# Designed miniproteins, single chains, continued (3): the designs that were tried, part 8

Each design is a single chain, and the fold is of that chain. pLDDT is the mean over its residues in the fold that is shown.

## One batch from the design tools (miniprotein)

Design m8244
Fold by ESMFold2-Fast:
Structure m8244 (fold): chain A 90 residues (1-90)
Amino acid sequence: MESVARRLLEQLEALARKYDLWDDEIRRLIEQAREKIKAGDTKGGLELLIRAGERLIERARERGNEEAALEAEILLGMARIALAVEELAN
């Protein structure tokens, strides 16, 4: 799951860059997620990536960018599935 979490982080960063959706909160959430994943807290990292994805969807919709919102929703869905799988691996 660490490799899936790292890939999701990279894809959320790429999406924020592609559509100019960066703000201080998204940067903070992604950096905290990176630190959690690096420390082996994959669950904590995924929870932060879910929050970053929700914020990206909000910003994309505020800007009227439906393509960016759809891409963010797909990544958010993938992060939620990854978190559910991580929780079942108890």
Scores: mean pLDDT 86

Design m8245
Fold by ESMFold2-Fast:
Structure m8245 (fold): chain A 107 residues (1-107)
Amino acid sequence: MEISDLSEEAREEVIKRAAAVALGQEVVKRVAEEEGREAALKVGKELAAELAEAEKVGPEEAKRLAEKRFLEYGEKHGILEEARREIERIERESEEAVEKLLAELEA
């Protein structure tokens, strides 16, 4: 399988990209639940554009931007400690999901 030939660095980049997307989705989901669908669509469009620009620099920058946006959301809504815990959860789940996918493709 071609994916089994990925270097450790390439695997880390895939994990960082997965985490950036998952963090962005969590922000949009929370905005939808608290502020409604129209607000979520606006935030989602703005965040997607910002993440696309960050990806031109690299997956690490995209992940940092997504984390920053989630922390800003947490500060705005008085849930900064929850936002930090959710970042750790999403990072772990993203790593587990990528590793599981790679293991299944190598089988």
Scores: mean pLDDT 80

Design m8246
Fold by ESMFold2-Fast:
Structure m8246 (fold): chain A 73 residues (1-73)
Amino acid sequence: MSEDELLSLPLEELARLIVEETDPEKRKRLVNVLQRRLGLDVDGVLDERTLAAIRRADPHLPEELEAALRALI
């Protein structure tokens, strides 16, 4: 999937792709897209700042998905 396609996905779907990705380099690219989309510094590191930004951008993000993302930190 191209970066432009990833930028157009709902945040929930992008977050789900990050959780489901098992390859570290592919996951880093997905996190880069997420950070760019949220207006954050792009370092490819999933951190508490990135999680807080997702929650603010999508108030309907499932709690189980947020917990799964947090487990990757």
Scores: mean pLDDT 79

Design m8247
Fold by ESMFold2-Fast:
Structure m8247 (fold): chain A 65 residues (1-65)
Amino acid sequence: DEELEKLNEELAKLVSDFVKKNKLSVDKANEASAKAVELLNKVYQGEITPEEALEELKKFMESLK
């Protein structure tokens, strides 16, 4: 599914960019990546929208600062 692949790329880029800009520890970077995978799976199962997944990931990563 091209839309899911695009979302996966967007979530991965958000995590990578946030980790680099905020110099997160390996443990916090792993938590952010795990959250991105969790959210992608929820979109795949139809539980949330891609927009909700992106917003939730941003909120989660802000809490890691």
Scores: mean pLDDT 85

Design m8248
Fold by ESMFold2-Fast:
Structure m8248 (fold): chain A 61 residues (1-61)
Amino acid sequence: TGVGVESDGSYVTSNDDPRAIKAAREVSELVKGKSLQEGLRIGAEKQEEINDPTMGIGVTG
C-alpha cells in the first residue's frame, strides 16, 4: 500500500482498495489549506487504520 501527497496538499493512494481511496479523499478534504506536515500526519493515521484489519472496521451511523 502506497500513499503520497500532491503539491496542493491533497492525499493520494496507489492502492486500489476502496477503503484506502475513500480515506485518501476524506483526508484531502480535511487537509485543504493546512500544512503539509499536518496533512501527512492525518493521512498516515488513516492509512495505518486501513492497513490494520482490526482497526479498519467500518462503522455505520
Scores: mean pLDDT 58

Design m8249
Fold by ESMFold2-Fast:
Structure m8249 (fold): chain A 83 residues (1-83)
Amino acid sequence: MEKERESRILAVRIAAVLSAIGVLFDARLYKSPLVPRAEELLRRALEVLRAPEERAEEAEREAREIIEESARLLAELAAERAA
C-alpha cells in the first residue's frame, strides 16, 4: 500500500534527523572537534527529510546511512571522552 510505504519512509527520515540532532548536542556539549562533522550530518538529514516523493526510495536509503553514521560518530565522541 502506498500509504504504508510513505509512512515507513517518513518514519526512517524522522529517525535520521533525531539521530543527527542527538549527535550534534553531544558534540557541542563536550566541545568536540567533531562538531563540524555532526553539523554536516544534520544538514544531510534535513535534506533527506525535505526530499520530494520522487526521491522517496533514495531518501530512505540515505536516511539509513545517516543513522549508521550517527552511531559511528557517537562511538567516536565516546572514545574522545575516554582518552
Scores: mean pLDDT 80

Design m8250
Fold by ESMFold2-Fast:
Structure m8250 (fold): chain A 69 residues (1-69)
Amino acid sequence: SSERKAALKEHIFSTFGFEPSNDTLNAIANYTEGLSQEEALKEVEKRLKAAFNEVGAALNDERILALFS
């Protein structure tokens, strides 16, 4: 939903300083469709922290899409 995409965009920006594209937000929203909004935000944060903070990789749309495709 548009409301979920807005929440995901705000959460990613506030937590990681990165503003995801609409395509990235659609992929994340579709991947997390079976989860509550709170569960979706937690899952996204967990995956991004594991993928980008631990391995020192730069955060970008291409890499985020790969996690949720």
Scores: mean pLDDT 79

Design m8251
Fold by ESMFold2-Fast:
Order: structure tokens, then sequence, then C-alpha cells
Structure m8251 (fold): chain A 77 residues (1-77)
């Protein structure tokens, strides 16, 4: 219910902050692409949670996966 949605919103805020920190270390073109990708993935995770397609734990796993991908791509930039 509302408590699970509030916890997801809290996690999303934390992971957006971490994703932005990764992007801020990149050149502007790569930073823009990194932020756009992060926003798309986060929106999909939130939509899936609201649709009942994933649990809060699965949403967190998805967010952890997003940060791993962003860190890997940042090292390739």
Amino acid sequence: GAMAEAELDRLVAEYRKRADEIASKLPPEQAEKSRAFADAVIDAIRAGFRAGLNTLAQAKEGLDGLLSVLEQKAKEA
C-alpha cells in the first residue's frame, strides 16, 4: 500500500542522486545520455511496481542493476 510506495519513492530519490553523481563525472554529451537512460529505467521500474509486476525487493534489484550499468559505461567513456 501507501507505505511500500513511499519506500519506493525514497529509494528512487537515493538512486537518482547516485546516478546523477556518476553522470556529473562524464563529459556533457555522455552525461546527458546517462541521465536520460537512468530516467527511462527508473520510470519503467516505478511503472512496473504500480502495475503489480514487481515487488519492492525486485524494484531495488533493478535500481542496483541500473547503477552497475551506469558505472560500467562511465569507465568505458
Scores: mean pLDDT 84

Design m8252
Fold by ESMFold2-Fast:
Structure m8252 (fold): chain A 73 residues (1-73)
Amino acid sequence: SEKLKKAIEIAENAARFYRLLGRDEVSRKLEEAVKALKDGNIEEAVKYLREALGLDPNDPAIKEALKLAESLL
């Protein structure tokens, strides 16, 4: 529960950050991950977080959200 809340918070904050930068594809993937996390679809959330990380491989927030989501599988 707490890990899920933390993953949602990090992914939402990252989505807003990328939207502000005009990195719309990264933002969309993070928004889809947030929706999947809220729906309890952890496998789908992990796929979207991996796709977002593929677009920005060194982002520490996306890495942390991904680790938290994977720990819920």
Scores: mean pLDDT 90

Design m8253
Fold by ESMFold2-Fast:
Structure m8253 (fold): chain A 88 residues (1-88)
Amino acid sequence: SKKEILEQIDEEIAKEKDEARRLVLEVVKEGIEAGISEKELLGRIGRALLEYVGASEKEAEEAYKNKSKLKDRKDILKAQAYAYLKAA
């Protein structure tokens, strides 16, 4: 049920130590509670990650194009943000 899924997400949020991963879980929870589509949820995750790293969509697209060469965590998160936006 929706209630059981939300309870599981709350448990995962409580255990998550990585701030960016916790942010994604919080956005997923809000999206499920709001009853939004998967497409809109993916877009919200991508936008939330862009805001978290302080990047533009253009910077995220550039990071995504070079994703196999990225070593910096912020650049990796930019590439992930763009991947979510592209999948939306």
Scores: mean pLDDT 87

Design m8254
Fold by ESMFold2-Fast:
Structure m8254 (fold): chain A 70 residues (1-70)
Amino acid sequence: SASPEEAARGARNLAEKSKDPEAREGALRAAQAAEQGDVEAARELMRKTSEETKDPGARAAAGALARDME
């Protein structure tokens, strides 16, 4: 399972690279949760982002990040 620091970094990277507003917002919220030590909340936010995003690349990345946070 990812550390809070690794989870925050992954989510911030997705937010920075994504052009889809839904993926960017979800990833920013996940990064904030992970930065506060709440990896379970970050994982759930990444899972939700992978389901709601319209960008296939962001969907795959968010899904992979959610699995890494388990």
Scores: mean pLDDT 83

Design m8255
Fold by ESMFold2-Fast:
Structure m8255 (fold): chain A 55 residues (1-55)
Amino acid sequence: SLELDLDRSVEILDLAVKITVLSKPSVQEELLKKDPSFDVEKEIKEYRERIEKLR
C-alpha cells in the first residue's frame, strides 16, 4: 500500500543518514573516545542490512 511504501522510504532515508554520519572520521573519533570497543563498521553493516530487508 502507499502508506507502507512511504514508511519504508522514510526508514531507508533515516538509515542512509545514519550511515553517512557514522562514516565521518570526526564522528568515529568521538565515538571511539567514549567507547574504544565501539564497532562502527558493525553498526554501519547492520543499518545496510536493514535497508536491504526494506527493499
Scores: mean pLDDT 80

Design m8256
Fold by ESMFold2-Fast:
Formats: structure tokens, C-alpha cells, sequence
Structure m8256 (fold): chain A 64 residues (1-64)
């Protein structure tokens, strides 16, 4: 898996988590899911800018 593919999976999972939290009225879980997705986006952008390979980025995103 590439880092871009891992980020896309994280976005899909985060959308599902946000939807569940919204349905439950759980603003804390919603904010946590949004923050985790934002952190992964920032990590992807940082590693890509540093010249990391897509495989290295994928490993970093899996460990968060």
C-alpha cells in the first residue's frame, strides 16, 4: 500500500466514525476522529515534503 492509499483509507474510516459519533450526539468522539484525520494528513504532507517513499509514509500512517 502507498501512503496515499493509507491516507484515503484513514479518511474513509474517519468519515464513518464521524457519522456514528454525530448520530450518537457524541461531540467528543467526533472531534477526536476529526483531529486524528487531520494529524494523518499533516504527517503525510510532512513526510512527502521530506522526500520519504510512499512505502515509508504508509508504514508511518499505520502506526499513526
Amino acid sequence: MTGEEELARAEELARAAIARSRAAGDDVSKQTAEAELQRRRELYAELKAAGASEEEIAHALRFE
Scores: mean pLDDT 78

Design m8257
Fold by ESMFold2-Fast:
Structure m8257 (fold): chain A 74 residues (1-74)
Amino acid sequence: SAADKFAVVEAAARKFLAYLRPKLSEAAYATFEAAVRQALATVRAQLKDSMSVEEIEAMLLERLRPAFEALLNA
């Protein structure tokens, strides 16, 4: 199901956040985590059963592009 595919992407996003946590300041981490949470909620609302895990991941990464750019410039 779309929900099962989304769960895979959400789990990967949570692992990435855990990886970043010790590498960022508390402020930078909090900002990026909030962006990830918001992007996940938006992608979840737009899910279609026809979407692959790769398509769901691509949607998430595209929504997170500004947050990644801000992170790289911090």
Scores: mean pLDDT 86

Design m8258
Fold by ESMFold2-Fast:
Structure m8258 (fold): chain A 64 residues (1-64)
Amino acid sequence: SSRELAARADLKRHFGLSDAEAEELLALARQGRRDEIIAWLQRRKGLSPAEAERVARGLIAAAE
């Protein structure tokens, strides 16, 4: 979808994610797996809990 394309571009631009990493997070978002997205962003990219939660909410909304 256009929202998923925008979310993918934002992940790559703002957080330096690869195409594969962005696809992995979008797959989790389509499943509503918010806690796994949050944990991934904190471990792999060093985001704060608040930043990771905000990103996860945006991705899940884009995948709806």
Scores: mean pLDDT 84

Design m8259
Fold by ESMFold2-Fast:
Structure m8259 (fold): chain A 60 residues (1-60)
Amino acid sequence: MEKLLEAAREAAKGLTPSQAVALYIDLAANADKSLEEQAAVIARYVTPEQAERARKILEE
């Protein structure tokens, strides 16, 4: 849970408030899914570089 929230926070830095809310809702719906599925949700909202940073947080 904590790592997922940190990854979401990192990903949200470049998003508008509306996009950030959508990201948090989608991640909450996928909080019980695999790390790969959570990383894929983040990748839908951000650049590949930001998605890679968020994925590293999830893997730690």
Scores: mean pLDDT 77

Design m8260
Fold by ESMFold2-Fast:
Structure m8260 (fold): chain A 80 residues (1-80)
Amino acid sequence: SEQEILEEAKKEVEKLIEEAKEKMKGKSKEERLKIMDELQDKIGELYDKYKPKLSSEQIKEFAEFVLEKLEELEEYAEKL
């Protein structure tokens, strides 16, 4: 179902966020910004992959989920 596709897309984002968190440990602020840039590129690839498979409402929900996870990651990075 489209809902199952959305849930798979969300899981892929969560995996990328956790990988970014691990990469950020012990890194300088400048290195953490590079990791964020690389993460944004990978998330863009997920949008391209999932956009044709999702409704407009699901794309909006996915975008809101991504924004929330990126905000959580920024808060995590500031505490390192």
Scores: mean pLDDT 86

Design m8261
Fold by ESMFold2-Fast:
Structure m8261 (fold): chain A 117 residues (1-117)
Amino acid sequence: SMVEELRKKIEELTKEINELLRQLEEARKAGDLERERELSVRLFETLVELYETQLQLAQALGLSQAVIDELQRAVELAKEAARAAREGDFRKVQELTAQIVGAEIRAIGLLIDEELA
């Protein structure tokens, strides 16, 4: 089914993100600034794909518009973070990362609230 294909894609993207995070830590430890920049760009581009896939899954499952809106916001923030990473804007990347985390936490909170109602 489309739902199972989307779930599998989310699992594969999550595995890729975990590997990119491991490589990014190694690059930072080595002081390889160019490699760190390249890996940061790839990380945020992969996060865009993850959030777009989660958005498609949320739509397929008929989740609330509030959840869909937060996932769409996460997509746009991840796109901005990829751009900032490409430009080497470390401060902007940190600001956008905090906003992405906030959107994800908000989406989770909305899902919990719907189950408790």
Scores: mean pLDDT 85

Design m8262
Fold by ESMFold2-Fast:
Structure m8262 (fold): chain A 63 residues (1-63)
Amino acid sequence: MVELTPEQAEAAARALEEYRGKFPDDLAMEAVVRGLQRALERDPNPTPEEVIREMKREAEELA
């Protein structure tokens, strides 16, 4: 498990809420997890904006 800063956790929660409206819960969670992992693979300390960007990319690929 990765320790998120409060700012990163808030960004992830906001993204998850947005995805729940568009995708089934399973797919929304998959997009959030994959996006977060991708952001962390690129940068050990990703900004909240970078995390949201990668989550959106993964959600679009899964749609």
Scores: mean pLDDT 65

Design m8263
Fold by ESMFold2-Fast:
Structure m8263 (fold): chain A 70 residues (1-70)
Amino acid sequence: MLTPIQKEIKKIMDEILKLSSELNELSEEEVNEKRADIEAIIKELETWSEEEQEEALEVFKLSLENAKKL
């Protein structure tokens, strides 16, 4: 089960992928590759400290805000 921080990071990454797919007309193969990357990142987050996960969340929040401006 994902922690609240991990759930928020996954939600942000999924939203960025959706925006990228819509704006760049990504192929099904490209979307699947990016989804696999998201799953790998979430698994990696399980090995990180809570502080490191909080820092990652802030970075992803900034990335999402930038993606929304495109």
Scores: mean pLDDT 77

Design m8264
Fold by ESMFold2-Fast:
Structure m8264 (fold): chain A 64 residues (1-64)
Amino acid sequence: SVRDELLEFTEEVTKDLSQDKKDEIIDQGLHAYDVLSKTHSDEKTLEIVKSLIEQLAKDYKAQQ
């Protein structure tokens, strides 16, 4: 499913982060997907949400 793809992507980009940060990023990504999927195609929603997840992972890594 699209959600499974998003979870797999999130785990890969957050592999170096603590579990608490992974959970926060996953929660934000799933929330963003739920909101954006109402007004965007699945493909566009995945693109936007993956970009958000990458940015969140990058920001958390910069704080370490």
Scores: mean pLDDT 82

Design m8265
Fold by ESMFold2-Fast:
Structure m8265 (fold): chain A 85 residues (1-85)
Amino acid sequence: RQLVLRPRPVPKVDPIDGKEGPFVALVSRSGEVEYVSIEAAAKLPPRSPVTGEPWRIALDLPAQPGEVPPDQAIPELARVLKKRK
């Protein structure tokens, strides 16, 4: 729909975990944006719980340190999601 949600660009994890990246930006049909780690993406349901639509890579958000570019994010997500099943 027309609702656009702009969460903070990259969720901060504990620096001692060393998990400050890489992240991808996923957007639902409603324009809600989520920043998730590649590891978290492996366990992400294939559809948004809000709209029931498949997640897709957001292209219009500014890149943040640790954010994976869209052209890299898609193959990385495919690899990680395949390992899930």
Scores: mean pLDDT 47

Design m8266
Fold by ESMFold2-Fast:
Structure m8266 (fold): chain A 80 residues (1-80)
Amino acid sequence: MDEQLQLDVQLSLLQMQSSVALISARNSTDPRVKQLSLQIHQLSLQRAEAVLAGDDEKAAQLQQQIQQLSEESQKILAEL
């Protein structure tokens, strides 16, 4: 019922996730990892918009996509 406080905390965490992805994209020397990190950054922004709109279903779907791309990025990094 005080959803505003919870929303502020969630948005703060999403901003951190987005920032980490952007830093990873900037520091990556592999173009595939760089592209995946940019996609994670963009999806994180879309998830923040879904949270602001109260679309919990879309926010959950976007989180699953972010997790899949993150796993793919980690797999590529492990092969380098």
Scores: mean pLDDT 74

Design m8267
Fold by ESMFold2-Fast:
Structure m8267 (fold): chain A 78 residues (1-78)
Amino acid sequence: MEEELIAYAREKADEAGLTPEQRDAILHALRQAVEQGLSPEAVRALIDAFLGRNPEEAEAKLRELGVTEISLDLPPPP
C-alpha cells in the first residue's frame, strides 16, 4: 500500500514538474500521514490536493474523511 502511494506521488510530482526537493518533502509528508493512520484513500486525496489535480474534489474528499485535524509539515505547493 505505502509503496503504491509513493509510486503514484512520484509519477504525479514528475508530471507536475516539481523539483527533487519538493518531491522529497511531499513523500515525507505522505509517510507521516500513513504513520498517523490515514487511509490510502485519504493519502491519495492529499497527493491530488498537493499536486493541484481536481483541487475542489480533493478538498471535499479530505473534509469527508476528517483529515483537517492532522498536523503535517507540508511545504507550499509550487
Scores: mean pLDDT 65

Design m8268
Fold by ESMFold2-Fast:
Structure m8268 (fold): chain A 90 residues (1-90)
Amino acid sequence: MSLEQLLQQLDAQYQQAPASSQPLIRELMSKLIAADELIKANKEEFKEKLLELLEQAEKYLELLSKDPSIDPSVLEAARAYLEELREKAK
């Protein structure tokens, strides 16, 4: 799955989500975009910041997993994408 496809799925969940989960989805999307841009920049000085962004994204994903109104297949897709980004960060 591409980042663009994942962001489209997360945006669809955002439109249906309760007010309590909407900011968590927005933050997750923001961290995924920022992490992808740091990987594209391919600079040593960004490795620490990249790992920090990935940890923050995982935290938002865990919080969203507690909301039964969020489609678990979208959360699994986001988790898989985070693992791909983490492998690229090595």
Scores: mean pLDDT 83

Design m8269
Fold by ESMFold2-Fast:
Structure m8269 (fold): chain A 80 residues (1-80)
Amino acid sequence: SPQMTTGQQYYQDAMDHINQSIQAIRQGDITTAQQHIQRTRQIRNQMQQINSQISDPQVQQQIQNMIDNIDIRIDDVNRM
């Protein structure tokens, strides 16, 4: 599905930004970490918008699971 491929690309982009945020925190660069988390939130919101347009309930659920995992990872970073 083109929607699933797009969702997977957004998910990878979000996870890359989360990993960069974690690395920045470990180096004491809070400003860079906040910028990466802001970008992750933007990607997450785009995924939610795309997900609202999906008619296939299985694809919709898979993308929602990706969004939920991003939200968990953002919470983890905010607790560091």
Scores: mean pLDDT 90

Design m8270
Fold by ESMFold2-Fast:
Structure m8270 (fold): chain A 74 residues (1-74)
Amino acid sequence: LEEELAQALMDRSLSRELAEKIGEEKAEAAERVMVWAITRGLEIDEELARRLARAILEAPDGETAYRRALALLG
């Protein structure tokens, strides 16, 4: 699951199946992270993607997931 989400973040494409697996709030957080990276021209490499995926999956809710992910992005 972490590897699947990390790949989605690098590809900037979240599949419906993966969104259903991680839940709506966390899927929304992941999409917000992708938009944040795109708008700032930030490339998400494999190491960063794995850290972002873990931060999102381990968070108790979507807002916490997004905030923790942003902390990793600087």
Scores: mean pLDDT 83

Design m8271
Fold by ESMFold2-Fast:
Structure m8271 (fold): chain A 93 residues (1-93)
Amino acid sequence: MNERRLRQGELALELIETIERHPDDPELIRREVERILEEMLEERQRLQPASEADVAAARARIPAIAEEVASEEGRAEMLAARPEVERALEELR
């Protein structure tokens, strides 16, 4: 099994479940997305280190991505992705 992909899928499912529990709290969702993206970036760096400039560029984009995911459209897309994420996790297990 690919442990990195399994962990990424688990984090994606955790985010979807957070959106389901707190649909009216975009600030909470935004903070969770930022936390998850930072964790995913750290995992990627551990497995395949990128340059300091690339890491800084990726980290600088996290707030904008989190705002996008926490938007009404972003939340709807994440909720719609739940069956696909669950299926991917099942295939990795």
Scores: mean pLDDT 75

Design m8272
Fold by ESMFold2-Fast:
Structure m8272 (fold): chain A 80 residues (1-80)
Amino acid sequence: SAASNGIRGAGALYRKLYEEEGWSAKEVAEYLRSLSPEEAAELLAEYAKIYDPEASEAIEKLDRKNRALAARAGAEALDL
């Protein structure tokens, strides 16, 4: 689903930013919410490509409405 792939992308983004820059999950969630849904979905797809290329490809194939859903679900999953 769009939401499931968004959550996977958010996990990949959080992992990279945590390992390289020490970002918390909450900081990554706040960053994603500061972006437009389209920008957030693009960022999730980009970072998913590193750890979860199947999720990246799935996000890239989503239409505008489902990209917004993926971005929202990803941010919500990181909101600890």
Scores: mean pLDDT 85

Design m8273
Fold by ESMFold2-Fast:
Structure m8273 (fold): chain A 96 residues (1-96)
Amino acid sequence: DEEKIKKLSEEARKLASEVAEEVLKATGVEVSGFGFDSIHSTIYQALVELGEEGAREAARRIRDLTIERIKAGVDPRTASLEASNEVHREINDKAL
């Protein structure tokens, strides 16, 4: 259902925007472009497979992992990609 896909994508985008805002507040570094898209796509996957509770858990995990990596000196694009990939694996392994 195309309409449901669009609504889920917009919900995931709101959660991704909250993650990016929290990362900025914690690190002073903006996540944008490909880094933001990686966060958005991973949260969207969690929302589709696990529902709203799973999407919120995925968002929290991505936030915490991205902040940790940036504070360790990793650039924001790589940090958000690696965090998103780790959480995407957790979703696929049903570990989230």
Scores: mean pLDDT 87

Design m8274
Fold by ESMFold2-Fast:
Structure m8274 (fold): chain A 69 residues (1-69)
Amino acid sequence: MSREEALQRAVAHVKAGLDAYDKGDKQTAAEHFREAARALAESGLPEGAQAVADYGTRVTGVDVPLPEF
């Protein structure tokens, strides 16, 4: 995907993750943060992917693994 499309998808997933967290669904929130990190990694933004994965883990308390590059 294009870098712009990947950034848009990452932002959408971060918003969905925060919404899930607000509802108390930490597992679904962590899955959204993982999808955001994957979109960033696949678009050549590995530092952004790591930052999103780390943020998701800190916010939810659920491990959000960094995608394989």
Scores: mean pLDDT 77

Design m8275
Fold by ESMFold2-Fast:
Structure m8275 (fold): chain A 95 residues (1-95)
Amino acid sequence: GPPALSDILRGIGAILRLIGLIFDIERFGASDELAQEIVDLARDILARAEHLPKSLLQQIVAQLRRAIDLLRRQGADPALIAELEALVDQLESLL
């Protein structure tokens, strides 16, 4: 059936939060705390991904890939990057 309004709003909120976190990394540098927040957000999204519109999920995946590239360029913890990559691969498998 169509996704619930609450799931659509959650997806939009996730995109806005990812944009904010990417801005913080660009402005303040890649901290382990910021990397962990992106991992935690990706995990929360994955838990409800089946309830999100595919178009929102595609946008979330694109922003997460952008975050991964930025974290990698700024020398974030490789273990956190690997965990985030695995979560994004799982999200892409749902597309």
Scores: mean pLDDT 85

Design m8276
Fold by ESMFold2-Fast:
Structure m8276 (fold): chain A 90 residues (1-90)
Amino acid sequence: VKELRELLKEFAEKFFEALNNNASKEEILKILRELAKKLRELGLEETAKKIEELIKKMEEVDPEDREEILKIAREAGDIAVEAVEKVEEE
């Protein structure tokens, strides 16, 4: 649980740094594909499928449409946070 949260935090930090440095759509797609792979390795197959759906959506986006890219990036972040919350017991 804690290890999953730390991995997603490190991923999110790298992802937002890439966005702040005007990373290309292809670089963002690479980051999303790596996230989906790691989620599958952790047994979070449903979450990985949701990220893969966002990858397909991102492939249709204009590389210069930063607003749409950021919207999809936020959706990916929300999915990752939801996955952490589902595996944590309070």
Scores: mean pLDDT 73

Design m8277
Fold by ESMFold2-Fast:
Structure m8277 (fold): chain A 74 residues (1-74)
Amino acid sequence: STVDRLTALIAPYAAALERPETTRFVAGQIVAAGLEDVTRAQVREALARAGVPAERLEPLATAILEEIRRLLAE
């Protein structure tokens, strides 16, 4: 599933996602994997499965989605 693929991409970096460099790297991996059309709900679920605390799900999902949009802007 999309969520399983997102979880696999995010999990190795979950502890470092507060760093902008890590968020940018993860967003780049998501785009490279062809998952650029992911929803907020899918990203939040993947973050939760990767062990991100509930209070950090929304800010980190927002950061990842913003970086994906930035990478797709021409």
Scores: mean pLDDT 87

Design m8278
Fold by ESMFold2-Fast:
Structure m8278 (fold): chain A 68 residues (1-68)
Amino acid sequence: VEGDGLTDEAQALKQLGQSLGKQDAVQGAQQALEAVRQGDLDRARQLLQQTKDTYFSPAELDALLASL
């Protein structure tokens, strides 16, 4: 299902944010998860992209993608 990949990425970002003590990143990932649950996949993608761009470095995102 299209939402499954977005859910996995959002959960991974939430876990990474928690591990790094980035509460705002955890909130961004949680908002993306809620958008997926509501079926708003476009909003979920936008929220995930904003969370990645705002709170994570390229190195942190590379580590995240390697864990998926």
Scores: mean pLDDT 78

Design m8279
Fold by ESMFold2-Fast:
Structure m8279 (fold): chain A 73 residues (1-73)
Amino acid sequence: AEREKKVEEIIREASEKIKQGWPLDEILDWVREKAKELGLDEKDINRIIERVHELYYEYQKAVEKLGEEAVKA
């Protein structure tokens, strides 16, 4: 329960950084430091990193699609 809450909190904050235009590498470095400070193990850190990568690429695709739709309109 507490572990999952910490994982979700880090993912939420990383998602905000993605929207703010942070470089992926800087977001991942922040995630690693924050997760270690919160006492998460390597397995949890790797899971968060994987999710952050997915969110980053989903955001990039969404931005590209919005640009494409604006050109078509």
Scores: mean pLDDT 79

